Designed miniproteins, single chains. Designs and how they scored, part 74

Each design is a single chain, and the fold is of that chain. pLDDT is the mean over its residues in the fold that is shown.

## One batch from the design tools (miniprotein)

Design m2560
Fold by ESMFold2-Fast:
Structure m2560 (fold): chain A 93 residues (1-93)
Amino acid sequence: SEEEERRIRAIMETSGASEGEAWLSLGAEYLAEAIRLWDTDPERARRLLRRAQEYFRRAAELGGLDVTPEEAERLARDAFRLERERRERHRRG
């Protein structure tokens, strides 16, 4: 979207990151928010996770992540699952 394109441009301008690295940064932000919201708003968390997967894929396509686009999407899903499992273990003791 035009808003996403503006955000990517801003990340590149402020950090000196490549376009691929900027998409990875945006994906990581959405992934962190999905993890935060999972227990309170799981529907919104799922939407944010889907966007994070798309952004991770885009990052890999643009050379911001040294994996295939399919592997990048999987990394986002695995990171979410592992963090959710870690938080669940902490609640159980």
Scores: mean pLDDT 85

Design m2561
Fold by ESMFold2-Fast:
Structure m2561 (fold): chain A 75 residues (1-75)
Amino acid sequence: MSPEMQRALELAEEVIEELERKGRLDAARTVRRVVEHLLAQRASAEDMVATLYELALGLGEEELAERLRAALAEL
């Protein structure tokens, strides 16, 4: 696994854990399913983080979205 993909998966897990901590279990499940789908489609690390960013924005998780945007700039 590439270092970039490992970082993307670490970010995905952080998003899922934070949503679960907030009690947003359906949102966490949606993120997990999207990550599984992207892995099955062999998406790039950049595509994965960009998709997580769009999901965070759509879920109203603005602090998570900003963290993902910053991480995307470093990939």
Scores: mean pLDDT 87

Design m2562
Fold by ESMFold2-Fast:
Parts: structure tokens; C-alpha cells; sequence
Structure m2562 (fold): chain A 55 residues (1-55)
């Protein structure tokens, strides 16, 4: 199994990619969703899913 888990979540015009390698969580945000709520929800969902899948 790969040590790195990648999860992509899209909310409106915002795409968030979370990459978790068992030690570090890397979050990349792409898109023009300047809604703080939209970005935060997408980040939370992507991070949670990446960590869960790494277990």
C-alpha cells in the first residue's frame, strides 16, 4: 500500500486536495471560491477523509 493518501473534494468553484503521508497533511486549494465557509468545509472534509483512509 502507498504511504500517501490523496483525497479531492469539490465545493462550488473550489477544489481542495488533501495529501496525508502518516506524518504530514498537505492541503492544496484550487479555484475561485472566495467564500470562507465553502473553503473551510471543503478543507475539513478532505483532511478528515485523507486521515481516515490512511488508517
Amino acid sequence: AAPKVTVTVTRGNTTVTAEYDGKSLKITITGNGESDDEVLVAESEAAKEAIERAK
Scores: mean pLDDT 73

Design m2563
Fold by ESMFold2-Fast:
Structure m2563 (fold): chain A 51 residues (1-51)
Amino acid sequence: LAYVKDGKGYSVYVPPTEVEYRKEVLEKEGAENVKYTGNHDTAKAYAKTLE
């Protein structure tokens, strides 16, 4: 995964294959601070499932 800090906060980018293994990171950053999970529909859906 990759963390991108912009002037408005943090974005977490997670490849679809790593969403399950990175569950604790997604929870730690909070869904509200996650803009994309690899910009893939599958990754976004899995990230929501992990919440």
Scores: mean pLDDT 50

Design m2564
Fold by ESMFold2-Fast:
Structure m2564 (fold): chain A 87 residues (1-87)
Amino acid sequence: MMSEGLKKLKELIDKTVEELKEAYEKGDDERMIEIVKETQKEIKELLEENPLSDEDKEELSKYLREIRAKNPEVFRHVLEVMSKHEA
């Protein structure tokens, strides 16, 4: 069954996707980088407070795959932007 930690992560991911879509539409690459970095921090903090089971991790992986499939252009651009600023 889905844990409260996984539910909170999904809500955070949904919010992040909406923010990334808006930044993409505006062509704001700096904002995209900021969103990704802040989301990574929030995910880390949430995982420290609510550690995920192996089942939750599999469900999260599936959810992220579905999100990427629904927003291919946005995530393709995010990867290109992040690859320029991350190793």
Scores: mean pLDDT 80

Design m2565
Fold by ESMFold2-Fast:
Structure m2565 (fold): chain A 83 residues (1-83)
Amino acid sequence: SNAEKLIKDMINTLETLKKNNAPVEVIKRVLDIGLDTLIKEHPEYKEKFEEIRKEVDEMVKAGKPASEIATNAIKKLKELLKE
């Protein structure tokens, strides 16, 4: 599978959810499912995807707004595309 396509699809989903003011619970669910899929299909990126998951979990625990969580996840996913 093309890792770049899956990462781009994840970014597009998160950007759409952010635009539609999706709640934290929806953003977190999409990130959890998307990152699990990416880790399963591209285990070579496992450590990087697990780092993104950990950051998201920490932001949720800190009470960060959904838009900030989505923005940070999008930024980290875009950084992976530049490698």
Scores: mean pLDDT 84

Design m2566
Fold by ESMFold2-Fast:
Structure m2566 (fold): chain A 88 residues (1-88)
Amino acid sequence: SERKRLGREAVLYGASATSVFMRLSIAKKYNIQLSEEEKERLIKQAEETIQGVKALMEAYPDAPEDIKKELEDAIKTAEESIKEIEEM
């Protein structure tokens, strides 16, 4: 069903955003220096997550509010991660 598909896609985008956030959190906690290649990879993953979520929200403007919230949270997490990486 459409709702099940949207819910699954929201979970996958949330997982993608959380993966970038967790990698960054671990690096900060253990004072691990990220290489420029690692930073570029994480930024690319976050940007692809933001772009995918925006495309999904545009395609399904009437998505359920719980799904919209998950998608908005994924964008926020990805945007915050990009900002933190750029400040490193």
Scores: mean pLDDT 87

Design m2567
Fold by ESMFold2-Fast:
Parts: C-alpha cells; sequence; structure tokens
Structure m2567 (fold): chain A 95 residues (1-95)
C-alpha cells in the first residue's frame, strides 16, 4: 500500500533525525527540534490520510501526492535540524 510505504518512510527518517537531534548539547534546542519534527510527522500522516480518502483523485495521483508529502516533510525536518545545529554553533561562539 502506498499509504503503508509512506508511513514506514516517515517513521524511518523521523527516527534518524531524532537520533541526530539527540546529539545537540543545548537541551532546550534539542527538545524544540524533536517536538517540531514530531509535529511535522503528525501533519504529514493527516495529509496522507486525506489524499488516500479523496474520491476525486486517481490511484496514480494519490501515489504522486503522497510521495510529495513524504519528500517535502523529510526536507523540512532536515532543514529544522540544520537550523538547530547552526543556532547551537552560534550560541557556543557568543558564550
Amino acid sequence: SPVEEAEKRLEEFVKEFKEEASKLEDEELKEEVIKRIEELKEKAKKEIEEIANDPSLTEEQKKAKIELVVESTEGLARMLLWVAKKEEEKRKKEE
């Protein structure tokens, strides 16, 4: 199922990004990033469910839209982690 494959991919990269975020030394920044990554995952799951249940879409259109949700969510999570790492570097230089 495209939905099951998408949900598995979301769980896999969210786990990886949370593991990377856990390496942050700034506890507040770590907690904020992990929370935002989890929020992105929940939003993506809702969007995937809405796409899967849209009767106006063909199966090919559903698959393509679900793929875009997964890819955009991964990109946003990656960006959140990158911004957090840069913010931590900046805070260390100002201390």
Scores: mean pLDDT 85

Design m2568
Fold by ESMFold2-Fast:
Structure m2568 (fold): chain A 62 residues (1-62)
Amino acid sequence: PEVRELELEEVVEIEIDGKLVKIKTTLRIIDDGQNITYHVKTEITVGDKKEVKELEVVLPTP
């Protein structure tokens, strides 16, 4: 089957109390005709500190 891929990226930058907060979220959807894979990655940066959260979900195609 044909593989279909979609990637969406959102970046939000806000300043709170003189500190720059950057939030980057990436969503990647891969459809291989049998399974749909959802990859979600969120990166939060505040000053010199960075936290990364990732989630992957694989579901069969209907």
Scores: mean pLDDT 78

Design m2569
Fold by ESMFold2-Fast:
Structure m2569 (fold): chain A 83 residues (1-83)
Amino acid sequence: MPAARLDVTVEAEGTKITVSGTTSLAAGATVRVFVDGELAAEGKTDAAGRFKLTVEVPAGTHEVTVVAWDAEAGAVASATVEA
């Protein structure tokens, strides 16, 4: 499977985490956000390949994994965040 570009920024404000990013995948690509291996949020990219999803988590350190895919390609990005 060809690799797609996926850049992700994860920001915490208390226990609220904002996951935003851009991808080279087609508009309307599916985006899923996993926190500690559990599905936390799902969305789609806009016409410019951008997305922004907000997740509420318990206080502490969490691993955030973002998976994005369309019919042609997919990409995965991971980040660690402290809430």
Scores: mean pLDDT 80

Design m2570
Fold by ESMFold2-Fast:
Structure m2570 (fold): chain A 114 residues (1-114)
Amino acid sequence: AAEKIRELAEKIEKDPYDVETAKELGRLIGEHPLLAGVEIYRLINSDDPDVRAVGLGMELALARIFNDKEAEARYRKEIDEVLKKSKDPEKTQKVVDAIVEGALEGAGLRKELA
C-alpha cells in the first residue's frame, strides 16, 4: 500500500493532470489514510502550483474522511488560491475532485448527503 501510494504520487507529480492516477491515488489514501503523510508533504511543498493542488486535494480528502469541517474549509480555500496560479485550472480542479471522489470510495464513504 505505502509503496503503491509513493509510485502513484511520483506519477502524478510528473503529470499533474492525470485524472485516472489521481482517482487511484485517492482510493488508496481512503483505504489507508495514515500511509500518505510523506507523499502529501512532498507534493504540498512543490514549486509547481498544479502539483501543490494534488497534495492539498489529498489533505482535503482526509479532512472529509475524518469529518474535520474546519480543515475541509481551510484546504478548499488554499486550493482556490493555488488554482489562480494553475496553468490549467479546469483540469487541476478535475484532478482534485478525482482524488476526493476516490478517497471517499476507498474509505467506504461514497454516499454524500445533499
Scores: mean pLDDT 82

Design m2571
Fold by ESMFold2-Fast:
Order: sequence, then structure tokens, then C-alpha cells
Structure m2571 (fold): chain A 84 residues (1-84)
Amino acid sequence: GEAHLAGIDAAADVVLKASGDEKAAEEVRRQGLRAAGMPEELLLAAIYYATKTALKKLGVSDEEADKIAQQAVDAARQAILTSR
């Protein structure tokens, strides 16, 4: 629904601001869209793993990638809640 799209957009924005890489943000949006319409926890898991994978491909450390992935999930969860 629209709430899931708001969550995906919020997560992609976090990744773009943290990395400065449009392709990393676009990959997060793409994987989120594939999980759109699934239960929320599966959407959030897709956002988390897509963020970590995209950032690690850019050479970001495991610790920093995990931190940013968690920020992306938190932003998505908040956007979903406020878009209801």
C-alpha cells in the first residue's frame, strides 16, 4: 500500500544521504518494491539486507553498513507508521 511505498522511500533517502551513491539508494528502493505488499517485517528485512549488501559493495565496513541499515529500517518503520 501507500504506507509501504513511504517506508521504502524513507529507507532509500537514508542510504542516499549516508553514502552519496544514487545506485545504492536505487537498489534499496528496487528490493523494497519487490517486497511491497508482503508482511511489514519481510519488507523491513528486505530493506535491511539490500542496504547492507549495497553499502558493502561500495567498500563500507560491516559495522558502518549495519548501522546505516538499521537507520534505514528505523526510518522506514517510522514512515509506515505516520503514513497510515
Scores: mean pLDDT 86

Design m2572
Fold by ESMFold2-Fast:
Formats: C-alpha cells, sequence, structure tokens
Structure m2572 (fold): chain A 91 residues (1-91)
C-alpha cells in the first residue's frame, strides 16, 4: 500500500544519507566518526527490532511505546548530529 511505499522510501533516503556520511568520514580519515555512526545505526536497528517483537507479542504498554519512541528519536538525533559534524568538517 502507499503508506508502506512511503516508509520504504524514507528509510532508503535515511540509509543513503548515512552511507554518504560514512564515505565522507572515511575520505577525511575520521575512523572515530565512522565507528560512532556504525554503532548508533546498529543500536537504532536493535531497538526497532525489539519494539517490533514486543508489539507482535501484544505486551507493549502505552508507557513502553512512549519510552521506546523517545529512545529511537534520541538515537536518530545523535545520528543526524554526527552526520552534520562530518559535513561541517568537510566544508
Amino acid sequence: MSFLQKQQEELAAFRKKVDDAIALAKKQGRTDAVQRLNDLVAQNQQLRDQTAQLAADGTLTDSQINQLSQQSAQLVAQIEATIAEIEKEAA
């Protein structure tokens, strides 16, 4: 359905942005930034997988949904901030 297509397009755009930032950080010799981005992306994916599993099991409370959403938003914000720092140092 159109909603799922939009979600897939947004995820693809985000992945491309992360990949471009990693390539730029590698070109800069910023192995620390590459490692940080890889770790944050892995943590975000793990949190999403955990959230999906709990939702499928029907055990999620409203409080847990809110907490997990906030944690995911914080990880995305940290990824975005790291990308912005890499791009700023390239300029």
Scores: mean pLDDT 76

Design m2573
Fold by ESMFold2-Fast:
Structure m2573 (fold): chain A 99 residues (1-99)
Amino acid sequence: SSVEIQYKLGNPTAGVLLAEGYLLTADPTDPERIKLLVDLAELYLKIGEEEGARRYIRLAVEGAQKTPVSDSTLERGRRIAEELGDAETAARLADLLAQ
C-alpha cells in the first residue's frame, strides 16, 4: 500500500507535499490517513527532519488507538518511534501490536 501511495503521489518530495495536502481534508477516522502519517514520518526521518518525523508518528499513534490499522503499519511506526528515541510512542505502538 505505501509503495502504491508513493507511486500515485510521484517522487518523495511531491509525495510529501500531496500527502500533507490530503491530511488537511481527510476524514480523521480513515485508516489511509494513518498510513499516510506513518509514510510521512518515515520520509521525514530519512531526510533528517527529526521534528517532522516525531510530529507525524505521534499523530499516527493517536489515530491507530481509535482506528484499526494493519500490523505492518503499526510495526513500521514502532521502528520509526524507536529510531527517534520516542520511548512512549514506541511503547504505545508495541501495546497495539500485542493486542
Scores: mean pLDDT 75

Design m2574
Fold by ESMFold2-Fast:
Structure m2574 (fold): chain A 90 residues (1-90)
Amino acid sequence: SRLEEDRRLIDRMISLLDRQIDRLQQVRSQSTDPNIKKQLDQVVSEFQEIKRQLEELKQASLEQLERELPGLVVRFNDALLSGQRALGNS
């Protein structure tokens, strides 16, 4: 059950990252400010890297998942805050 719970959490995080990446890329396409575009590109790159690591963890053992997931959750939350700040500036 713990492994299934952690995998469901990973799926939810990936789904949220996909929606946020799409939104940030749409806002980037509508922006005329190169500094805003650069900030959005940095946030998108961070979201894509977190997503890649989450996809790898979804296939991992319970031991690896329990070891690595807490750090990725912290990174994910920090990245979401950065994304919200970037969107507020655009």
Scores: mean pLDDT 87

Design m2575
Fold by ESMFold2-Fast:
Structure m2575 (fold): chain A 73 residues (1-73)
Amino acid sequence: SQALEDQALEALEALDLDGALRLANRLPTWSEELRHRAAAVEAVRYDAPLPASLQTPEVAAWLAEARARAAAL
């Protein structure tokens, strides 16, 4: 369901890994975007460096925006 994927991605933008995984586990398959964003948020949660494949300017910018949004909540 596109709606479940959109909700999971929205939870990842709020850095809510647990909420995102609860929604994503209801999907039969995960998109590449969902997998990459979940891995990025997991790295943030455990204070781990991003996997080398995700160390792109686009992912770094998205994480910075997500952190700023989460800090405002």
Scores: mean pLDDT 76

Design m2576
Fold by ESMFold2-Fast:
Structure m2576 (fold): chain A 76 residues (1-76)
Amino acid sequence: SKYEEAIKYLEQAIAHLRAGDVEGAREYAEKAKEAAKDDPATVLNIELGLAHLEAGDVESAIRYLEAAIQQAKIAK
């Protein structure tokens, strides 16, 4: 339950990436990072996703944000 908000923001970020909205995805990923700030493993996967997004690699960005969701789930 502690990271439910972070998971919802990550799901929104991935949905925006699939819709081609990189800016909306970045905003939701930053909100997820703040919501997950007490879990370093989830934060690291979000930051790796954002780094790949900055490099224009949307596919890898989605993979890292999906990994962040899995980390946030087991951190509960």
Scores: mean pLDDT 88

Design m2577
Fold by ESMFold2-Fast:
Structure m2577 (fold): chain A 85 residues (1-85)
Amino acid sequence: SLKEEALRALEELERAGEEVFKDASEEVRAAFRAQVEAARLGIETLEKAPEHTPEEVEELIEQLLRDAEEVVRLLREGKLSLPEP
């Protein structure tokens, strides 16, 4: 299913991010984990949205995955401000 595919991809991103950020501050690691969790919640919410077609849901899930990848890249480059102290 789309949800299973997306969740597996997020698990892969989470593992890669944890390895990349192993020596980073706990705040940076927490920010990364928060973004991954937000993507998971977004996927679950989209699955329950009756106004979206299957194709639209797939596109939105793909967008969430791209956004997660972008967040990892920006955190690695130190270009994102932390959402909370």
Scores: mean pLDDT 69

Design m2578
Fold by ESMFold2-Fast:
Structure m2578 (fold): chain A 89 residues (1-89)
Amino acid sequence: REEIAKETEEYGRRAVEELERLSEGPAGEFMREAAREVERSTRNAVEAILKSSEEGARTIALVAKHEIDRVVREAREHAERARRELEEA
């Protein structure tokens, strides 16, 4: 459980770092909001993992990673769209 929690925390931290890096470009507020969402989701997942069974912890980690990937993907798409709009201006 502790190892699964550490892995999930590290996964979320890396996602936040990427989103914070993207916040220096177009749509910075959207990126900062996405980073806060990932931080909150990661924190909740880590707490749930530590209170769960071994099997439950693995399931929670998989779901959390999927959710984090969704937020990051949507953020990347938003940043790309904003960049293209700026290039067309």
Scores: mean pLDDT 78

Design m2579
Fold by ESMFold2-Fast:
Structure m2579 (fold): chain A 80 residues (1-80)
Amino acid sequence: MDTIVSRINQILEELRELAKKLKESDDPRLKELGEILEIHVDNAQKAVESYIANNDVDGLQELLNSLEKELERFKKLVEE
């Protein structure tokens, strides 16, 4: 559990930094994407706390898999 939670927290921090970068863009579409990403990160943070409280390791693993895919997609959009 601790390893999964640590990795999720790392990805959430990276996604928050990407959201800030997107929100600083002059492109209205990238700004909107940054706002959406910030909401998703906040929801994911609440999900982590809920899964920990319920000892739901499977839920944490599924969330980690989802967040890793999301991070990869957003990095490709921002780092070009």
Scores: mean pLDDT 82

Design m2580
Fold by ESMFold2-Fast:
Structure m2580 (fold): chain A 61 residues (1-61)
Amino acid sequence: MKERAKELREKAVKIFKDFGFEKYAESLQKLIDNALEVDPERAYRIAEAALKVAENIKKSK
């Protein structure tokens, strides 16, 4: 679970940074990293949702 959450986080953060949402990407990374220490399942769900949003932004272009 933790490894998969980190992979999804990394992909989402990269997409947000590539599209100019750098501050949001930084906040998202910290949020997920903090969640990974206390609730890996919640961290995974946050990362998955973030990646879906990022991929939708990507598809809009």
Scores: mean pLDDT 79

Design m2581
Fold by ESMFold2-Fast:
Structure m2581 (fold): chain A 110 residues (1-110)
Amino acid sequence: SDEELKKKVLEGHKAFNEAIDLALDYLKKNNAPQSEIIKLENARETADELVKKFLEAIDNNDWEKADEEAQKLLMLVQEFLKWIEKNYPDNKKAIEAAKEALAIFQEVAK
């Protein structure tokens, strides 16, 4: 249903924000380059905009647009997960939160 899809996207968004918050906390504590901090803040802003567009598409019964935005969210989370696993594999909490977001967005993108 439309309401279930909206609920799932919001749950995925919450999980992804948790992953970004955990990654940012880790980077700041370890004096990581400002460029990496900016990259994560940009990922958060991108996710916020994609979720907003997805919800608007559902409200407008624009299923093609909703699928497009869901695919972009899925790609964003996949790129984040690959980056964090490669560069900060010991940040297990952020990785687990990102995997939760990935699983939810994979279900939404079906």
Scores: mean pLDDT 89

Design m2582
Fold by ESMFold2-Fast:
Structure m2582 (fold): chain A 61 residues (1-61)
Amino acid sequence: SREQILEVQRALGLPETGVIEDADLGRPFAPGRHIYDFDGDGVLDRRDIDAMLRALANRGL
């Protein structure tokens, strides 16, 4: 949902627009946000976003 996207954006330090665009991906994690690097590659990608959304749906961030 839009609310879940906003929580992901807030957790990652991205603009809270309610939409995650490709321009938000492929960047290194903001300082202090590396705990959301679920695949351990040091780069924010769609896999990390999907993992966060799944975590949020089950237990929250």
Scores: mean pLDDT 70

Design m2583
Fold by ESMFold2-Fast:
Structure m2583 (fold): chain A 87 residues (1-87)
Amino acid sequence: LLGERDQLLEQLKASDDEEARALADLIETYPVRYALRVFQASLGVTAPSLDAQIAIVEARLGPGVATLIRQLVELENKRLEERKKKA
């Protein structure tokens, strides 16, 4: 069985959209927030906030991809918060 993050990445990679698959490859290699910054730069756009970056994904790749990205961000945030509690 795949972990939750791996399942979300597989759904993103199964997209027929080449840009959605490129974003999945970035997220596999880098933190989600960094991957979103690289992705928006590749589109020639700049967004000042995470919400604005996700809105660009939704406009470009559709609400399904944007939902997967929000879920990946939430998983990353939960892991960071758990690490802060132990530090």
Scores: mean pLDDT 76

Design m2584
Fold by ESMFold2-Fast:
Structure m2584 (fold): chain A 113 residues (1-113)
Amino acid sequence: ELTERQKEALLRLHELRLKIIDLTVKALEELDKKKEPQEVKDKLMEIGLYTLEKLEEIAELIEKGDLESALKKAEELIEELKKRKKEEKNPIVRKFLDEVIKLLEELIKEMKE
């Protein structure tokens, strides 16, 4: 049986997942409008899908009551995305990474409360 803390954390994670899906779709639409190469669109899609996969792994840890490992995994994801952003030259992909990083940092702050 899930605790109220686990239910709240999972709800916040679900809301974050929906926001990341929306950001990914909007960024892909901006890349398409700018007639960016398929390689750039594929790269953005891969970042979005990878982030969603990591959120699912975080959700599984929360469901198991391993909040410490869930927090660590979220912090590791932020550092991976920050490293990716430093190497990224495309302004739409950089903006996408920045917005995703900010949302993940907000989730971590909420999980520590």
Scores: mean pLDDT 88

Design m2585
Fold by ESMFold2-Fast:
Structure m2585 (fold): chain A 59 residues (1-59)
Amino acid sequence: SAAVEAVKRALLHLSDGDLEALKAALSKADIETLTEVLRSLVPAASRADILAAIEEILA
């Protein structure tokens, strides 16, 4: 979905496009803190969109 892609783009931007660094950070991150930050960056994204984006990046 567009919201999932927007969240993935925001996450990649936060890691300067370093996908391996992003994957490492996400594996250690607190999901509640991540969800709060990402909703401030992508207000249209639901919690489900954020979780789906994280799952797609980690796959």
Scores: mean pLDDT 79

Design m2586
Fold by ESMFold2-Fast:
Structure m2586 (fold): chain A 72 residues (1-72)
Amino acid sequence: MEAEELERLRRLEEERLARIAAREEKLRELIEKHKGKTAPSEVEAGERMAEMFRELGDEEAAELLRRAGEEV
């Protein structure tokens, strides 16, 4: 089997694992940041979740949550 093919697969796996690890750490930080906070209103809870998704780079989910929060 080609050594270059094995090397390419290893690089792709390492890049994928690095991306997953970075996202996991970001998620843990966001969860811990919001875990200790008590939201007295549904609007504030929705806004915090929207920030969470924006930090993850999921702007679409952030927009949907923001919109739902405004209608509470």
Scores: mean pLDDT 64

Design m2587
Fold by ESMFold2-Fast:
Structure m2587 (fold): chain A 87 residues (1-87)
Amino acid sequence: MPMSAEEKAILEAMLPKVYADDFAAAVEELGLDPSALTPEQRRQVLEELRRAIEERIAWLKSKGGENSGEYWAAQQLLARVEAELAS
């Protein structure tokens, strides 16, 4: 079943918070100080975040969840991480 318009609107509104929470989790996982990230450390955080999101997408795809809101949200988060890594 494809994601409903209502579910999409809710997930879209939540994406900035989910991204911020996932970024903070990646900073903690790497043992870094979020208030004093160097450009190199920020890139490491983005690469770790990308890895975690790609694993999430692969897991959802393996479970047939390609039509889920989680899959759509993960794809949006991945696009944001890739855009920031390209900057």
Scores: mean pLDDT 81

Design m2588
Fold by ESMFold2-Fast:
Structure m2588 (fold): chain A 87 residues (1-87)
Amino acid sequence: MKVEEAVLVTPDGKKPKPGDKVLVHIIDEEKKELLTYPGVVKSIEGDLITVEVGEKIASRKVDEGMAALIRGVGIATGGLAKAIFPE
């Protein structure tokens, strides 16, 4: 399985909980893209959130400022996580 750093966004902006359906945002810094996947929170171990991601919903070009903002939201909401791909 491939594992990536990700930012989790719940529909209500609250801290993710096990079983929550979330949007998973992954920033590909080499391609300068924001990749968005559907995901489900599998476990929380202290500050480590494990998420299982589904098929990619969207790919968007992202600048460094937008990438920093997205990461900042993840840190502030407790949504910074480790994403697991089923491949």
Scores: mean pLDDT 74

Design m2589
Fold by ESMFold2-Fast:
Structure m2589 (fold): chain A 91 residues (1-91)
Amino acid sequence: KEVNMEEAEKAAEATTKGLEEEIERLKKEGAEQERIDLLEQSLIAGEVSRLIREALQTDPEKARELAEAYERLLSVGSLEEQKKIYEELLA
């Protein structure tokens, strides 16, 4: 499907919101932790990717920092470690 940068950003935001709502629902329903972890990993990766795209427009130094964190996030196997990396980026 055709997307421009603005549409891609909106689609990413919609995907993030959908994942957040699904994770919240699964947590309330007491779903399996493995299922919740997979969705949370997808959510984190998508959000860091969005932050990199936004930073590239205004702050190349910040974009580089975010890209390094994204590589670390993709290289770690545990959700706990991925969450720590993501929290550091938001601080």
Scores: mean pLDDT 72

Design m2590
Fold by ESMFold2-Fast:
Formats: structure tokens, C-alpha cells, sequence
Structure m2590 (fold): chain A 69 residues (1-69)
């Protein structure tokens, strides 16, 4: 949980923003919880559909989908 919040903030700052979007929080939660296959699959599929939206890059969405598979 704490690692997900820090990672979401880092992703937001890389975008040049001060606040993490719901998509960035979802991606950070996926990365923090990657040891859970059920959660990883759900977040990966969701983020694959969010290409370039909510601060999630195309490459980040593809990587999340890859790790969730």
C-alpha cells in the first residue's frame, strides 16, 4: 500500500503533475502487488485499455499487461 502511493506520485511527477491520476494509482498498485496473480492480471488488463490515458504511457500499459499475463 505505502509503496504503491510513493510509486504513483513518482509516475505523476515524471508526467510533470503534482497529483497522481486514478490510472497512475492503479498501475502503482499493480507493480506493488505483482506477486498476486489474480490482482496482477486484473490491473494489467485494465491498464492495457488505458493506453496514454490518466498519465499511463503506452509503454507502461504494455509492460503491465505483459507482467499480468
Amino acid sequence: AEKAAELALKIAKERGGDIATPGEVGYASYLAGVGDPERAGLFGAMLGNMEGRDGVTKEQAAEAARLGA
Scores: mean pLDDT 56

Design m2591
Fold by ESMFold2-Fast:
Structure m2591 (fold): chain A 80 residues (1-80)
Amino acid sequence: SEVLDLIDRAIEALRRRASLDELSKLIADLQLMSYYSRDTTHSSFLSRAAQVVLDTVESGDWEGGIRRLEELKRELEKVE
């Protein structure tokens, strides 16, 4: 699943503490894919993933962000 692959990329980026430029691009990619998705479930998960990355950057809670994305990935795997 392209959506699962994007969530995996988000988890990996947070784990290695990717640059703000890379994380900003990732947030934009997730938001754009959410907007263009015709699947309302995929759109919801992409939007939620973008929000988790944004909240992580703003709060500095990297471990919390990783945990939330891993929970989101497990939730998506149950519906795919």
Scores: mean pLDDT 87

Design m2592
Fold by ESMFold2-Fast:
Structure m2592 (fold): chain A 80 residues (1-80)
Amino acid sequence: HMSEEFKKAVDYILEQARESARKAKEILEDPEVLEKSFDNILKAAINQIKDLAKHYGVSDEEIEEAIKRLKEEFERLRAE
């Protein structure tokens, strides 16, 4: 139950980060400002995942997998 709850929370964080990145792309015309915005969104999402992991008592392996998934999603967003 708790592991599935953590996975759902991670999915929600990924979706919110993706929407924030999309809005940044639409509003920010300066590539350097856009990259800084992307880095800030990524850092915030990583912190949220780590905080949730502490609350749910998930393994370091699950935390690493969630962060990896987040980073891969951001590489896709940068390519778009």
Scores: mean pLDDT 81

Design m2593
Fold by ESMFold2-Fast:
Structure m2593 (fold): chain A 98 residues (1-98)
Amino acid sequence: MLEKALEIQQKRRELLEQEREENPQAVVDRIDTVIASIKKLDEATEEKINKYKLDPEKVELLKQITRDIQESLTVMMFSRRMTEEELEKEREELLKKI
């Protein structure tokens, strides 16, 4: 089971690498969409913390859940875990190819 999942992930990485060379603008647009989604999730988390006056343990749990969702989003879109900083760096490198 794990081997099949890794094979699918490898094929997705190869397709993404090909897309980066053939259509860097499409990858930049995808990065911008993901960064916007990450920021919206952070804002929604901060609003919930403020609105419900959560205790410190619940704040840490909610922030961890938000981080896990953000990481899952990057895996779905780029077949790897990426931070916002890594996404911004990738965007800058792709813009040099346009």
Scores: mean pLDDT 78

Design m2594
Fold by ESMFold2-Fast:
Structure m2594 (fold): chain A 55 residues (1-55)
Amino acid sequence: SAAERRAAVVAETAREADALHDRYEAGELSADEYSAGLNALAAETAARLAAIDAE
């Protein structure tokens, strides 16, 4: 169902956000790089959700 596909996208996004946070806390990313990564992830997630909603 569309609801199951949306839930999968949300769960994947949460895992990717956690991975970015872990890299930031480890000092592998600057604050600007972390912010850019989150913005890119938000844009990708919005596009994926919009594609599901367009079906």
Scores: mean pLDDT 88

